# Ledger of designs, part 85: designed miniproteins, single chains

Each design is a single chain, and the fold is of that chain. pLDDT is the mean over its residues in the fold that is shown.

## One batch from the design tools (miniprotein)

Design m2944
Fold by ESMFold2-Fast:
Structure m2944 (fold): chain A 69 residues (1-69)
Amino acid sequence: MDVQKLVLIHDLELSEEDAALLFSLSDEQFQQLLTEIKTKRRELLKTHSEEEAKKLLREYTVQLIRKLS
């Protein structure tokens, strides 16, 4: 069981559908996703509140999972 994928699902409150897509990603695709999430979170926190940044990060992550899957 990949603990990092479970942590991401819980932290961003991903749906069962999005979680299933996340588990379908290869290790390489998942590492790319994590790198892009880190970069996006850092950028969002410069211009948005923590609450708004989390909401926007969730939307971005879902879009990126769908693109990679």
Scores: mean pLDDT 81

Design m2945
Fold by ESMFold2-Fast:
Formats: C-alpha cells, sequence, structure tokens
Structure m2945 (fold): chain A 69 residues (1-69)
C-alpha cells in the first residue's frame, strides 16, 4: 500500500468511526480493505479521495459495486 493509499485508509477509518461507531482498529482494517478493493476494481485514487472527503459512504459503496460488476 502506497503512502497516499495509507493516508486515504486513515481518513476513511475516521469516517467509519464517526458514522458506524466502529473501534479505531476495526475501522482501519475495513478502510484498508476498501482502499485495496478500489485499486483492484480500477477506481482512480483521485476519485476515491473525493468520495472519502465527501463523507458519503453510500456513494463510495455504489461506485465500488458498479466497477466490480
Amino acid sequence: MSAEERELARRLGEQLQKQEGLSPEEALRIAETVVRTAREVGLPLEELRRLIDAGDLDALQRRLVELAL
């Protein structure tokens, strides 16, 4: 995982803690999985960053599902 991907996972983990009430450890684990999945389905890092910054986890999930088919 790149430094940029690690920073995105950290920020997504913070959103997961705030919105879903997850522990820091669980939130980071899920966030790292999401960032890895985004790379595997070809979601550009710039688009991933925008979705995370928007704090719209539903939009992020829909986009990942669309790309994964």
Scores: mean pLDDT 83

Design m2946
Fold by ESMFold2-Fast:
Structure m2946 (fold): chain A 72 residues (1-72)
Amino acid sequence: SAADEAEVEAFRERIRKMLELGSEKIEEAGKEGKKYLTENTVDQRSTARATGEAIRMIGDAIQEAIERYREL
């Protein structure tokens, strides 16, 4: 029905906005992770630690995006 079509379209629009927000947050986390890696890598010993932290920052952004979809 027309009402069902309108409901589906409204749902698609909500998903689209959440995907856009999630994409922006993940991109920003990637930039911060790269910055952290650059500022905290002095030798091989520090590289492993800094790499783990950079990956965690990106993972946190992905998890936040997933949680936003759970509220649909």
Scores: mean pLDDT 77

Design m2947
Fold by ESMFold2-Fast:
Structure m2947 (fold): chain A 63 residues (1-63)
Amino acid sequence: MRKITPEEFEELEEIALGVAKATTLDDARSAVERYAQLHLGLSPEEARRVADEVVKRVEEKLA
């Protein structure tokens, strides 16, 4: 499993929150997956796993 730092995870949460507030949680998941692959160098599978975790946290904050 690729390690990500707490700072990187916070960055992904911020991106997801912004996208979710403007559009949908599905768009937020897609944005996080893309960012993780392009900027953090994660594989598609790792990016999806991280995006699922981030979106879950964002959904809890929006509830």
Scores: mean pLDDT 79

Design m2948
Fold by ESMFold2-Fast:
Structure m2948 (fold): chain A 60 residues (1-60)
Amino acid sequence: AASRERLNDLYRRLGLSPEPENPAHPKPDQDQARALAELARSVGREDLADEAEQLADELA
């Protein structure tokens, strides 16, 4: 729950729509968080990239 809300918050702060919950996979995985970190870096949001990488480490 908390990790999904953190990922959704990062999407909103990047100006993106949060991904809908997949009932088969309710928790985000490390790969999803790392993909968001790469996207954040590509648009110059190093602050959001760092937060997404921290989330990815917590999901490992």
Scores: mean pLDDT 71

Design m2949
Fold by ESMFold2-Fast:
Structure m2949 (fold): chain A 83 residues (1-83)
Amino acid sequence: MEDELKAELARTEAEMDRVNQRIAELEKQYKENRTEEILNELFDAGVEVLKLAVDYHFLAKELNDESSLSVRNLKEQLAARAA
């Protein structure tokens, strides 16, 4: 499960990078052509990256919780072996 979370986290990072590159290009286009169409695309892309950032945050939190659980299980396993 931890490896699956890490894979999903990496995938989310790659998607965020893609959206951020698109935002940078749209910002450049908007500075050259101030159209409502480009502005709307910027807003949509901004919302998309925000949702991805929220997903990334929760995935990272879950991975940290999973890692903490693994450490606890290891400590319990070591205590059991000592008995």
Scores: mean pLDDT 76

Design m2950
Fold by ESMFold2-Fast:
Structure m2950 (fold): chain A 100 residues (1-100)
Amino acid sequence: MEAEELLKKGLEYLEKGDYYGFFKILIESYLSPKPELQEAARKLNEAALKKLEPLVEEEREARENKDEEKLEEIREKLLEIRNAMIEAARELGLDVIEPK
């Protein structure tokens, strides 16, 4: 796949909430020796940060309002995203555990 097609497909997965598919494309692009694919990975990472920014803000608001139920819901969503990333990396033969 060309860099533009990978970028579009990655953004589509992110919009649909398919974090596994999104991270698989992101990691594959990042691992590519091609500069155009690494640039696509950078754009996908930026899009992910912008997409997740509202969840971070909602966590802050829930904490300020002492809304424990909403706070747990947000934390569960963040954990789901984290697990999807780990699963995608593992499928590609990577370990996302930081080196000791």
Scores: mean pLDDT 77

Design m2951
Fold by ESMFold2-Fast:
Formats: structure tokens, C-alpha cells, sequence
Structure m2951 (fold): chain A 61 residues (1-61)
């Protein structure tokens, strides 16, 4: 989607579904240029698979 609001809603919906199949898409959304999309993706990943966030240990702070 070209709309950041739609991408943020996509991430939030994935978090609510709790489907591990969405993890790869959520990881892509963590690199989105819009902070709101990145925040939604991070929250969704924390709900579905907290261990997936360990791949971000190279991210500063």
C-alpha cells in the first residue's frame, strides 16, 4: 500500500490476529519511512513473536 495509514492498520491487524505467517511482513514494516508504521509493526511483533525483535539488536538505542 502507498498509504502509511493503511500500512499501520495492516500491522495492527496482524498483531491482533497473532498469525506467525505475518512476521516476515511486519519485519519489512519496521523499515518503513513513517514512524507510525514502524511503531505499529514493533508492537505487533512483540505480541506475536517477541524473539523476532532480537534480530534488531544491531539497531542503536
Amino acid sequence: SSDPEERAQEALAAGRRGDPADVARLRELLSDPHGEVREAAFAALARIDPAALDTLESVPA
Scores: mean pLDDT 74

Design m2952
Fold by ESMFold2-Fast:
Structure m2952 (fold): chain A 67 residues (1-67)
Amino acid sequence: DQLKQQLLQQAQQYQQQADSIDKGRVAVRSQGEQDGDEERTQKSLASLDQLRQQAQQQAQQYKQQAS
């Protein structure tokens, strides 16, 4: 079942992308605390949240196709 394995690999890649974005959010938050720029930090976190949601949605779609 090569196709199922390929779909699961795609789902895993998007899940890893979402996880990487979560780690990036921690870094952005820490940097924002050091800089004291709360407005820029909030804007950056909002953008990362959207990217994370997109990545998780893609992961879920591929996972559903594999089932």
Scores: mean pLDDT 81

Design m2953
Fold by ESMFold2-Fast:
Structure m2953 (fold): chain A 64 residues (1-64)
Amino acid sequence: MEETDKEIEEAVEVMEKIDKKVGKYVREGLLNMKAKDVKEAKETAINLKRMAEKGLEMREGFEA
């Protein structure tokens, strides 16, 4: 798997933990972005993954 494809898959996995439908749209959006700019797609995937992980951590903290 290319490094960019791996970052996209990892971002989608984290987003699917929040909402499966959102994960599907994120995958489609990142793949479309990759077709135009591989670097932008990789950077966006990394940023989305970080935001999603932070959101999940905050949610779990409230339910603890």
Scores: mean pLDDT 76

Design m2954
Fold by ESMFold2-Fast:
Structure m2954 (fold): chain A 87 residues (1-87)
Amino acid sequence: SPVERLAEALRSGDLDKILDAIVELIRETQYDEEKTLEALKEAMKLAGLPVGMLAGFTFAMSIELSRRGHHKEARLLFTLSVKLSNE
């Protein structure tokens, strides 16, 4: 599943694999913010990472996705990072 692929990418620490897995995951949720957020939380838990890091993670990944031309995915992650930072 895209969640399992993202969890594996997170455990690998390979930025390119992480970005590819995030793009796949967002496309699979059909760019739905709530479904994407739930899937990201599940991937973090499967990778053994604290869910509290998700705000910073989504912000950092939004910048990297934008640099690679994935502007639609980047905007979605930026929106999630703002929502997570405001609790």
Scores: mean pLDDT 88

Design m2955
Fold by ESMFold2-Fast:
Structure m2955 (fold): chain A 81 residues (1-81)
Amino acid sequence: MEEEKFREDAIKKLIEKVKELTERGVSLARQLGREDEAKRIVELGNKAIEAAKKGDFEKMNEYALEIANRVAELERRLAEE
């Protein structure tokens, strides 16, 4: 019971971090007029959250890394404008 709650709290924190990363990416994509990229980031965020809820931390990290890479590309493009 206690270990189960600890696992649930850890998953909740991971989901919050994925949500923050997703929101940042969506904001940047929309700021650049890239609604296509915003939608893709939302899809990746949803997949990462689903993986986290399932306890599949490897897949969650893969999706989170892809979002992080896309955020970095958007930040680079915004700096060029």
Scores: mean pLDDT 81

Design m2956
Fold by ESMFold2-Fast:
Structure m2956 (fold): chain A 82 residues (1-82)
Amino acid sequence: SKVSYAIKLLESAIRSLKQGDYGSAISLLEAAKKVLQELPKTEKVEKALEYIDKGIKAAKNGDSKKAIEYTEKAIELLKELL
């Protein structure tokens, strides 16, 4: 499903953030965002997209801890849709 694929992309983004690869992490977060934008607009999908945007901003600022925190919050919301 698109939800499962988005979760995989977000989990890969966390791995990249933990390795200090912010470029790969941002690309993966942007890819997850595009996948989720193809889903019906539900409150959980919209909130997950908000967390992904916050994660991207944190990653661009070099804040790996906040980027991981926001990405994990997006994953938890999306897991509730499985």
Scores: mean pLDDT 90

Design m2957
Fold by ESMFold2-Fast:
Structure m2957 (fold): chain A 94 residues (1-94)
Amino acid sequence: SPIEELIRKTAEEIAKVLKDHGVDLGSEEEVREFIEGLLRRYAETGKPSYLVAAAIYITGLLIEKEKDPEVQRKASTEVTKLLNKLGEEIEKLK
């Protein structure tokens, strides 16, 4: 499914952004699977609350794993752009 591939790529890009900013994810697979689950629910329901939930989860990881507020801000900004891009691409597939 084009939507499933888009979800997987988005979760992979989010994980890469976090790792590139030095965030220790612990279990990268567990983090990716949790994000993919939320993004899949967004794709299935169209409810923006699932994208917000993904953003909150990622922000929580940043606070837990990274102490530098500037790194947190940069990573959060990049992640928000990826989530917005996903929403736009899913709408184009309707």
Scores: mean pLDDT 83

Design m2958
Fold by ESMFold2-Fast:
Structure m2958 (fold): chain A 105 residues (1-105)
Amino acid sequence: MSELERLLLELHAKLEELIGLVDDPSASREEIEEEAEEILETVRRIVALAPELRDFLATVMQRVLGALMARRPEVRPLLEELAERLAEILGLDPEAVLAATRAAA
């Protein structure tokens, strides 16, 4: 397995963990924030290895975060913060990414 393939599988696993935390009404803000930080670090590593994946990662993350905001509205501010920080990592306009993420919700 290549390092890029490993990181993409790690990102998929972390997104599944984030979905599980959002679906758990007993999950704390701190647990969701910790998972968000791991996702951000994994995205940074993927972009460092494969900058051509930036637009693809932005599209996938916008759709996933938008869907999660619809599933648990009370964590929406935290997911919006995650979307803005992802935009900064991807070199995109945070306001544009946030608007697209909200539209996907």
Scores: mean pLDDT 82

Design m2959
Fold by ESMFold2-Fast:
Structure m2959 (fold): chain A 67 residues (1-67)
Amino acid sequence: SVADGVAEAVIRTLREFGDAHPELRAEAERYIEEVRKLRDAGASPDEIAQKGREFLEELRARVAALA
């Protein structure tokens, strides 16, 4: 489904972020779980994509704060 495809793309991006920033891996994994919950609850592709963008923005802000 479109929602499954969007969720998988977001999960992959979050996983890659955690791999690039091991200090944030646990937080990235928590966000991956939230994306899976949204998909399983029947969230729309747009809702999943928007939440994925919010999580990535949060992770990037944390990287900036750690510099």
Scores: mean pLDDT 87

Design m2960
Fold by ESMFold2-Fast:
Structure m2960 (fold): chain A 68 residues (1-68)
Amino acid sequence: MLDVSAYDEAVVAELARLLSERQPVETRVAAARALGRMGGPLARAYLELALKGETDPRVAAALREALA
């Protein structure tokens, strides 16, 4: 729990909540960009899941850019 890697995973999970919940478009775009900057397989998995259900074109664009 005091491990930096565990803390990074917790941050990824909180950012993923901002993508998966009924949040404003601006919040979801910011969360997608933050997850893209963190990188790694867990962040990528959350970005791919969010993209599959996303209907807003601005959020979808941010998710695709974060996955590139």
Scores: mean pLDDT 75

Design m2961
Fold by ESMFold2-Fast:
Structure m2961 (fold): chain A 114 residues (1-114)
Amino acid sequence: SRADQLEALLRELLSTVLSEADVERVMAVFRENRDAPLVELANAITRILREVPGLSDEQVQALTAVLVGVHLALRGDVAGAEAAFDEAIRMERDPALAERIRAFRDAVLALAEA
């Protein structure tokens, strides 16, 4: 399904910055909040990401915006998803991670058009 493909892309991105255990924790929180209002999802993701050792405040904000974008894409809000991903790219201070988020954004948007 499209949801399974979006989840696979998200897991791949998260695996570039998080341990396998932390990817599973973040994905569990994301799934638990799948039907939650956007603000509740964003708050839950921010809380779990802040528990990950070694993430900067900027990385927490950027990754939260990425998860928000995926949530909006799953709801069919492609414009909202694109805006959230663009905000994540702007907030990320690591150029390598910003480039990975850009590639992720392009893959998600291509999948939404398929």
Scores: mean pLDDT 86

Design m2962
Fold by ESMFold2-Fast:
Structure m2962 (fold): chain A 61 residues (1-61)
Amino acid sequence: SMELRRQRVERRLEEAERDPSHLEEQARRWLDLARRDPDTRDLLLEAASRLRLAAVEQEQA
């Protein structure tokens, strides 16, 4: 189900945001998945963008 896929992406995004040591790596993984899965592309691209912004913020902290 696409709904279940979206829920899994959102849950993993929340978990990734709580672990700052892997934000950039997670963002690259989400971008790679977005390239391969068109059905969840927009969600994965948004998730990757948010993780990359979080990583930049951590560098500035």
Scores: mean pLDDT 68

Design m2963
Fold by ESMFold2-Fast:
Structure m2963 (fold): chain A 85 residues (1-85)
Amino acid sequence: MYKVTIVAESDLSEEKIKEIAEYIEKILEELKKKGILEEFSIKIDGNELTIEFVAKDKESAERIAKGIAEFLESEGYKVKELKIE
């Protein structure tokens, strides 16, 4: 299993940050229901968003991490950190 950590920063409003976090939570919950993820968490700390999840294999970890990072960048976040362990 592979632990993924994504840290992203933005100057977005609190409302927009919450909408983005809720959307990502829905995606991760669906992936967990499909048995692709075992665990996930989302933390909002001011302008910083931290997303962590545990994927079953490296290929799934890389694909999901890339998808989330690309989505975050498209919504106005800057991805500061992306770790797969």
Scores: mean pLDDT 86

Design m2964
Fold by ESMFold2-Fast:
Structure m2964 (fold): chain A 58 residues (1-58)
Amino acid sequence: DEALRDAAIAAIRAAADAGDLARMEQVFKEGASRLNAAGVAALADAAAEASRRMRQAA
């Protein structure tokens, strides 16, 4: 589901910008239950990118 994927990616980015690792984990877990394998892969990629952004923003 494109809309759910986009919303989950946006939520991960927002959590990363806030430095909220617990929220990122929560969004990933919730997304994994709602998305297919391709969606989970995209979410994992977004989480990795968000982690890099957090490190750069610090």
Scores: mean pLDDT 77

Design m2965
Fold by ESMFold2-Fast:
Structure m2965 (fold): chain A 84 residues (1-84)
Amino acid sequence: SVTVTLSEGTYTFVANSRTNTISLEDESGNVLATIKVDASDGTYKVTLTGPGGTVETTLEVKMGFGSAKAHVKAGTYTVTVERL
């Protein structure tokens, strides 16, 4: 898991199997955090846990790539990734 402090907004999780990473990007494409994971094709649950609760999104990786968006309120979040 990684910890990240975010302003309110929409963020994109980007999976890349060539690097075995899931990266958290802001709306401008700036990489804020990177998680090392086996990003082989499949379905992943991404969970952001913060003081205001939990935000979850589902990331589908096909042909080595995938992306999913999540809207969050301002705060510090612990990001975890689980293969489904």
Scores: mean pLDDT 83

Design m2966
Fold by ESMFold2-Fast:
Structure m2966 (fold): chain A 87 residues (1-87)
Amino acid sequence: ALDLRDPLVVYGLLAYHEALRLLEENGDPRDLILVAVALERVPDLSPEMREVRERALEEGRRKLGDEFEAALEEATKQVDAQFAALA
């Protein structure tokens, strides 16, 4: 069972639902990369969450093209800061 008192479980669920919303709404590709990186940092993701992570990352890469690597680097910095705040 999911423990909603665990900050990492809550963080993962929020990132997962935001990724689904962004994919459905054809949202900002930089936000897609951000939520994909967030999900990558969550341990023991469900298969459904892993698939959504991959889809978000691939859509972000496809839409950003040459800007993808810079967006990935910025997203990694932002997510690392968020994870530090959760600890």
Scores: mean pLDDT 79

Design m2967
Fold by ESMFold2-Fast:
Structure m2967 (fold): chain A 100 residues (1-100)
Amino acid sequence: KEDLISSLESAKKLIEEAIEYAKKGDLETAIDLLEHAAKGIEDILKKYKLSEEVRELLERAKEHAKKALEYAKKKDIESAIEHAKEAIEDLEKAIELLKK
């Protein structure tokens, strides 16, 4: 579980960094970070046997990260940041469940 939590914290950090780069207008860096975060969540979903609750949260986080990526590619910064924040919230909920 320690490696799983660290992997989720890494995905969260990538999305947080993507938001900061998007706010600065560096959409190329934000897109790259969101792509890496979405792949990281997908790899976690494939690698680990997760409870149903944690799996649902991570699938939702992956969906929000992919939507943030789509909006960033369209240069819709506001919508990209909103979906990125939703992905962070779902990741935080998953991390808290794993710490219990």
Scores: mean pLDDT 87

Design m2968
Fold by ESMFold2-Fast:
Structure m2968 (fold): chain A 100 residues (1-100)
Amino acid sequence: MKVLVKAKGRQRARSKTEEEELEGEVEKVVEEKEWERFKEKLPEMIEEVEKAGYLKLEEFYEERDEESEYIKYKLKGSFIENGEEVEVELEGEVYVKRLK
């Protein structure tokens, strides 16, 4: 069975002197087994990002019905670069719809 995956992401990095924002979106049709594999790996991926030391999971929201799934997440953290504190926010939304 195939699923339609629509993913949107936003990354913002801010220091005292600079602010950068990147936005992206992707839409793909994938096998449901590939999507399930991604979900199984998602907790490990989040843990790896948190173990990198500066990003922490702030928000995670998931809802699922028989035809669709929605995931929203937010990671936030800070690090020091060239003597300045850089604040980072990473937001993502994933919509998945089962195709008959």
Scores: mean pLDDT 76

Design m2969
Fold by ESMFold2-Fast:
Structure m2969 (fold): chain A 88 residues (1-88)
Amino acid sequence: MRVAMTLEAYEKYGEALRAAGYEVIPVASIEEMKRLIDEGKVDAVLVDSSDKNRDEIIKYAKEKGVPVIDVSKETLEEVLARLRELAA
């Protein structure tokens, strides 16, 4: 599973998700995030409440049918559980 993360989300759980076997793509711009979503290159998008582009990313991903997880509202265990459900 390929997971795109905002830099804020990556700073919080990026390395832990890589250690768990996920392909993590840290994304520095909204333009790159939208491109990855549009090209079907990501299975899930992870955002943080501190991310300035959070609402726009969530809206765009929902419009494209890509699941979004807000890591600011979830523990690492909860994020891993949600990603496992999406992979099943």
Scores: mean pLDDT 86

Design m2970
Fold by ESMFold2-Fast:
Structure m2970 (fold): chain A 63 residues (1-63)
Amino acid sequence: AEHLRRAIELLKKKDLEGAQDELVRAYLAGEITAEEANEIGKLLREKDYEGAIEKLEEVIAKL
């Protein structure tokens, strides 16, 4: 969950590129599924930072 938590902190600072990099690292580390990563990636493209943070928190809660 470390990469997902870093992604949340970066999104709170509106660092979209940093958050996307941490999302990719979370996927490679097995913290998140491809489907969940794609859903969050869509929210980030739409600049829905609050929705992306909410979805990241949901993924962490299942770990």
Scores: mean pLDDT 81

Design m2971
Fold by ESMFold2-Fast:
Structure m2971 (fold): chain A 75 residues (1-75)
Amino acid sequence: GAEEALALLLADPTVARALVHEALRLEKQGASDEEIAAMVRRGAEQLMAAAGRPTRLSLEEALRILRELRRRLGL
């Protein structure tokens, strides 16, 4: 679930920072919340699959992960 994906992202600061920076770049380009959520969802699902824990995330769960990552990283 989303909590597992968040924990895995927080354990990999390089991937977590890259994901947040890409979200901020898309936001500056005027991308929709849906486009940003889809990017975050792809990144989180790919990381989960690589860790042997394949999962499916909703766009809402992906946005929640992004908000929590931004808060934890101060971005």
Scores: mean pLDDT 87

Design m2972
Fold by ESMFold2-Fast:
Structure m2972 (fold): chain A 81 residues (1-81)
Amino acid sequence: MLSDEEAEEKKKELLEKLKKAKTDLEIMRIQGELGAVLAKVENEELREKIAKETVEVVMSKLSEEDKAVIQKVFDYELKKA
């Protein structure tokens, strides 16, 4: 398991890479790495924060139509929790 400090540091590094990613393959790989970080974080509040910040960066790169699809998935997950 990752400490909260290690998770926050990896999140910051991966979000910077995600902002600079130009191809769908790079974006997918970085999202996979962020997912792996989330799976190793024990703190539920920190997991929610990292997931939220990741969505914010991804949404900044998407069209309005793609944003609507992702928002529906997020709303579904929030209702299930």
Scores: mean pLDDT 71

Design m2973
Fold by ESMFold2-Fast:
Structure m2973 (fold): chain A 140 residues (1-140)
Amino acid sequence: SSVELLEKAIEAARAGNVEEATEHIIELLESENVDMKAIKRYVSTLLTPVRGLGTAVYKAVKRLYPEIAERAEKKAKEALDKVHGIKGKPEETLAALTSFFAAYLLHEEGRTTEAELVYLLAVLAQPDLPYVFPELEVAI
C-alpha cells in the first residue's frame, strides 16, 4: 500500500540509508493509485522530524522530474538566507528546501498528487518550512 511504501522510506531514512529511502519514495511517486487520505492520516501521527528524508526526497525529485529539480534548486539557493535559523545540517536543509519548492512547481504544472506527496515529505524532513515560506503551501 501507499502507507507501507512511506513507512519503509521513513524507516530507511531514520536508519541513515538514504539510497533505500530514495527508492521507496520513487515507487510511491510513480504509483497510480496513491491513497492520499491514508498518507495524510499516517503523517499526522508522526511527532519527530525525519531529517534524512530531505536528501532522499530531493534525490527522488531529481531522478523523476529533473527540470523541476533544476528550477527548484535555483529558487532554494536564492531563498537560503531566510532559513538561517532552521535546525539541521546545511546540506539536508537545502535538500528539504529544494523539495519544498519542487512541490510548489509540480502543483503549478497540475501534478497535484505528486506535489502533495513531495510537500508532505519535505515538511516531515524540515517542519519549519511552512512557517518561513507560507506562500509555497500546496495543501491549503
Scores: mean pLDDT 81

Design m2974
Fold by ESMFold2-Fast:
Structure m2974 (fold): chain A 71 residues (1-71)
Amino acid sequence: DVEERMNRILQRFRDAMENASPEEIRKVANELTPEIDRIRKEVNDVEFARKYGERLREIQDERVDRALAAK
């Protein structure tokens, strides 16, 4: 299930951003990029792309909020 795999990718990224060092976050991002690219090639679905984009945006917004709170 492509959606299930994408959800796992988003969860791994979120977990790394919460618990890992900057070095580990970069490592996780490098590991996940090829998987995301494979999924994007397999799925030609506008609705799926929109749903994925929203969830990725939420994770990035959380990162920004944490960075601002750390000031």
Scores: mean pLDDT 69

Design m2975
Fold by ESMFold2-Fast:
Structure m2975 (fold): chain A 63 residues (1-63)
Amino acid sequence: ASAITGEQAHSLRDAVAAAIFRELGEEELSKEYEARATVPPLRDAAAQIDEEGREVILESARK
């Protein structure tokens, strides 16, 4: 198991959130979260997360 830093965890969460917002048609929010992330949008990771997991990620990102 690879350890990740809190900054990496936040960046990964924001990258997944950006991909989910784009799928929901929220282009402005998608761009905001994409700019916050230091990594490219994680569309493949977002596609592997079920609807409940996606909602949890979006709620965590919105706080």
Scores: mean pLDDT 68

Design m2976
Fold by ESMFold2-Fast:
Structure m2976 (fold): chain A 97 residues (1-97)
Amino acid sequence: MEPKAVGIVTVVAESPENAEAAMKLVEEHAEEIKKEAGLLKIEIFPDDKDPNTFYVVIEAETEEQAKLALEKIEKLLKENEKKLGIKAITTNLAKVE
């Protein structure tokens, strides 16, 4: 099925090591989040030019599923923000027509 909603979480950490640790945390929970929110895809990408930045991209059949997944990812990262040295978390949601 083609995605009808795409979500992107942009995460900026204090250091490359903090970014790698935060990415690993999301990877460890990716299958659970995918299953609970009913996502088509969840993909984690390091930024090629900024080692402190990574992206979590989600694809869903509905905006509600995408919103639920973004909320779960943001909560997971915010709960670990101080421990992982996370500077910023930005969430964007787009409808695909």
Scores: mean pLDDT 85

Design m2977
Fold by ESMFold2-Fast:
Structure m2977 (fold): chain A 78 residues (1-78)
Amino acid sequence: MEQEKIKLAEEIREKGESNLPEEERKEVLRVALREKLRTELGMDEEEIEQLLAGWEKGEDALSPELRERLLRLAEEAE
């Protein structure tokens, strides 16, 4: 369930005591976002990996439509 992974990311943020490195936090959010893309948009895992990699590099690899959807999903995940 995507909400469970989002809760995990939020819990890490709130708990904050462990103060996970920003890189690890990004990885947790990436996992949550990947699951959200799979369940919400029905994307193939290959497409999801390419979109996340492109999103991390910036809009260079993404179409405007996909970028808009990723931003919306990222806001909800974060």
Scores: mean pLDDT 60

Design m2978
Fold by ESMFold2-Fast:
Structure m2978 (fold): chain A 92 residues (1-92)
Amino acid sequence: MSQGIQQLQQALANLQQAYDLITTDHDYDAAVAQIQQAIANIQQAQALGITGVGIAITALQIALSNIYSDPDFAIANIRAAIAIIQSILNNI
């Protein structure tokens, strides 16, 4: 499923940018935008037949709800989503 793989790769790029925006720039508004783009890309991957990514979407929704109040917890959930997506990409 090459189109779904490309969507997951784009989601990883968005999440890496979100991680850098939180950890280096403390630009939480820009990080929110990158996480929302990642969620959209993951949802497109699901629509294209990639399974098992729902947990990554849940982790990113938790990250969004905590990004301003607990950025360390948001970062942990972004890292969890990255790990889930990488695991899926390594098995397809």
Scores: mean pLDDT 88

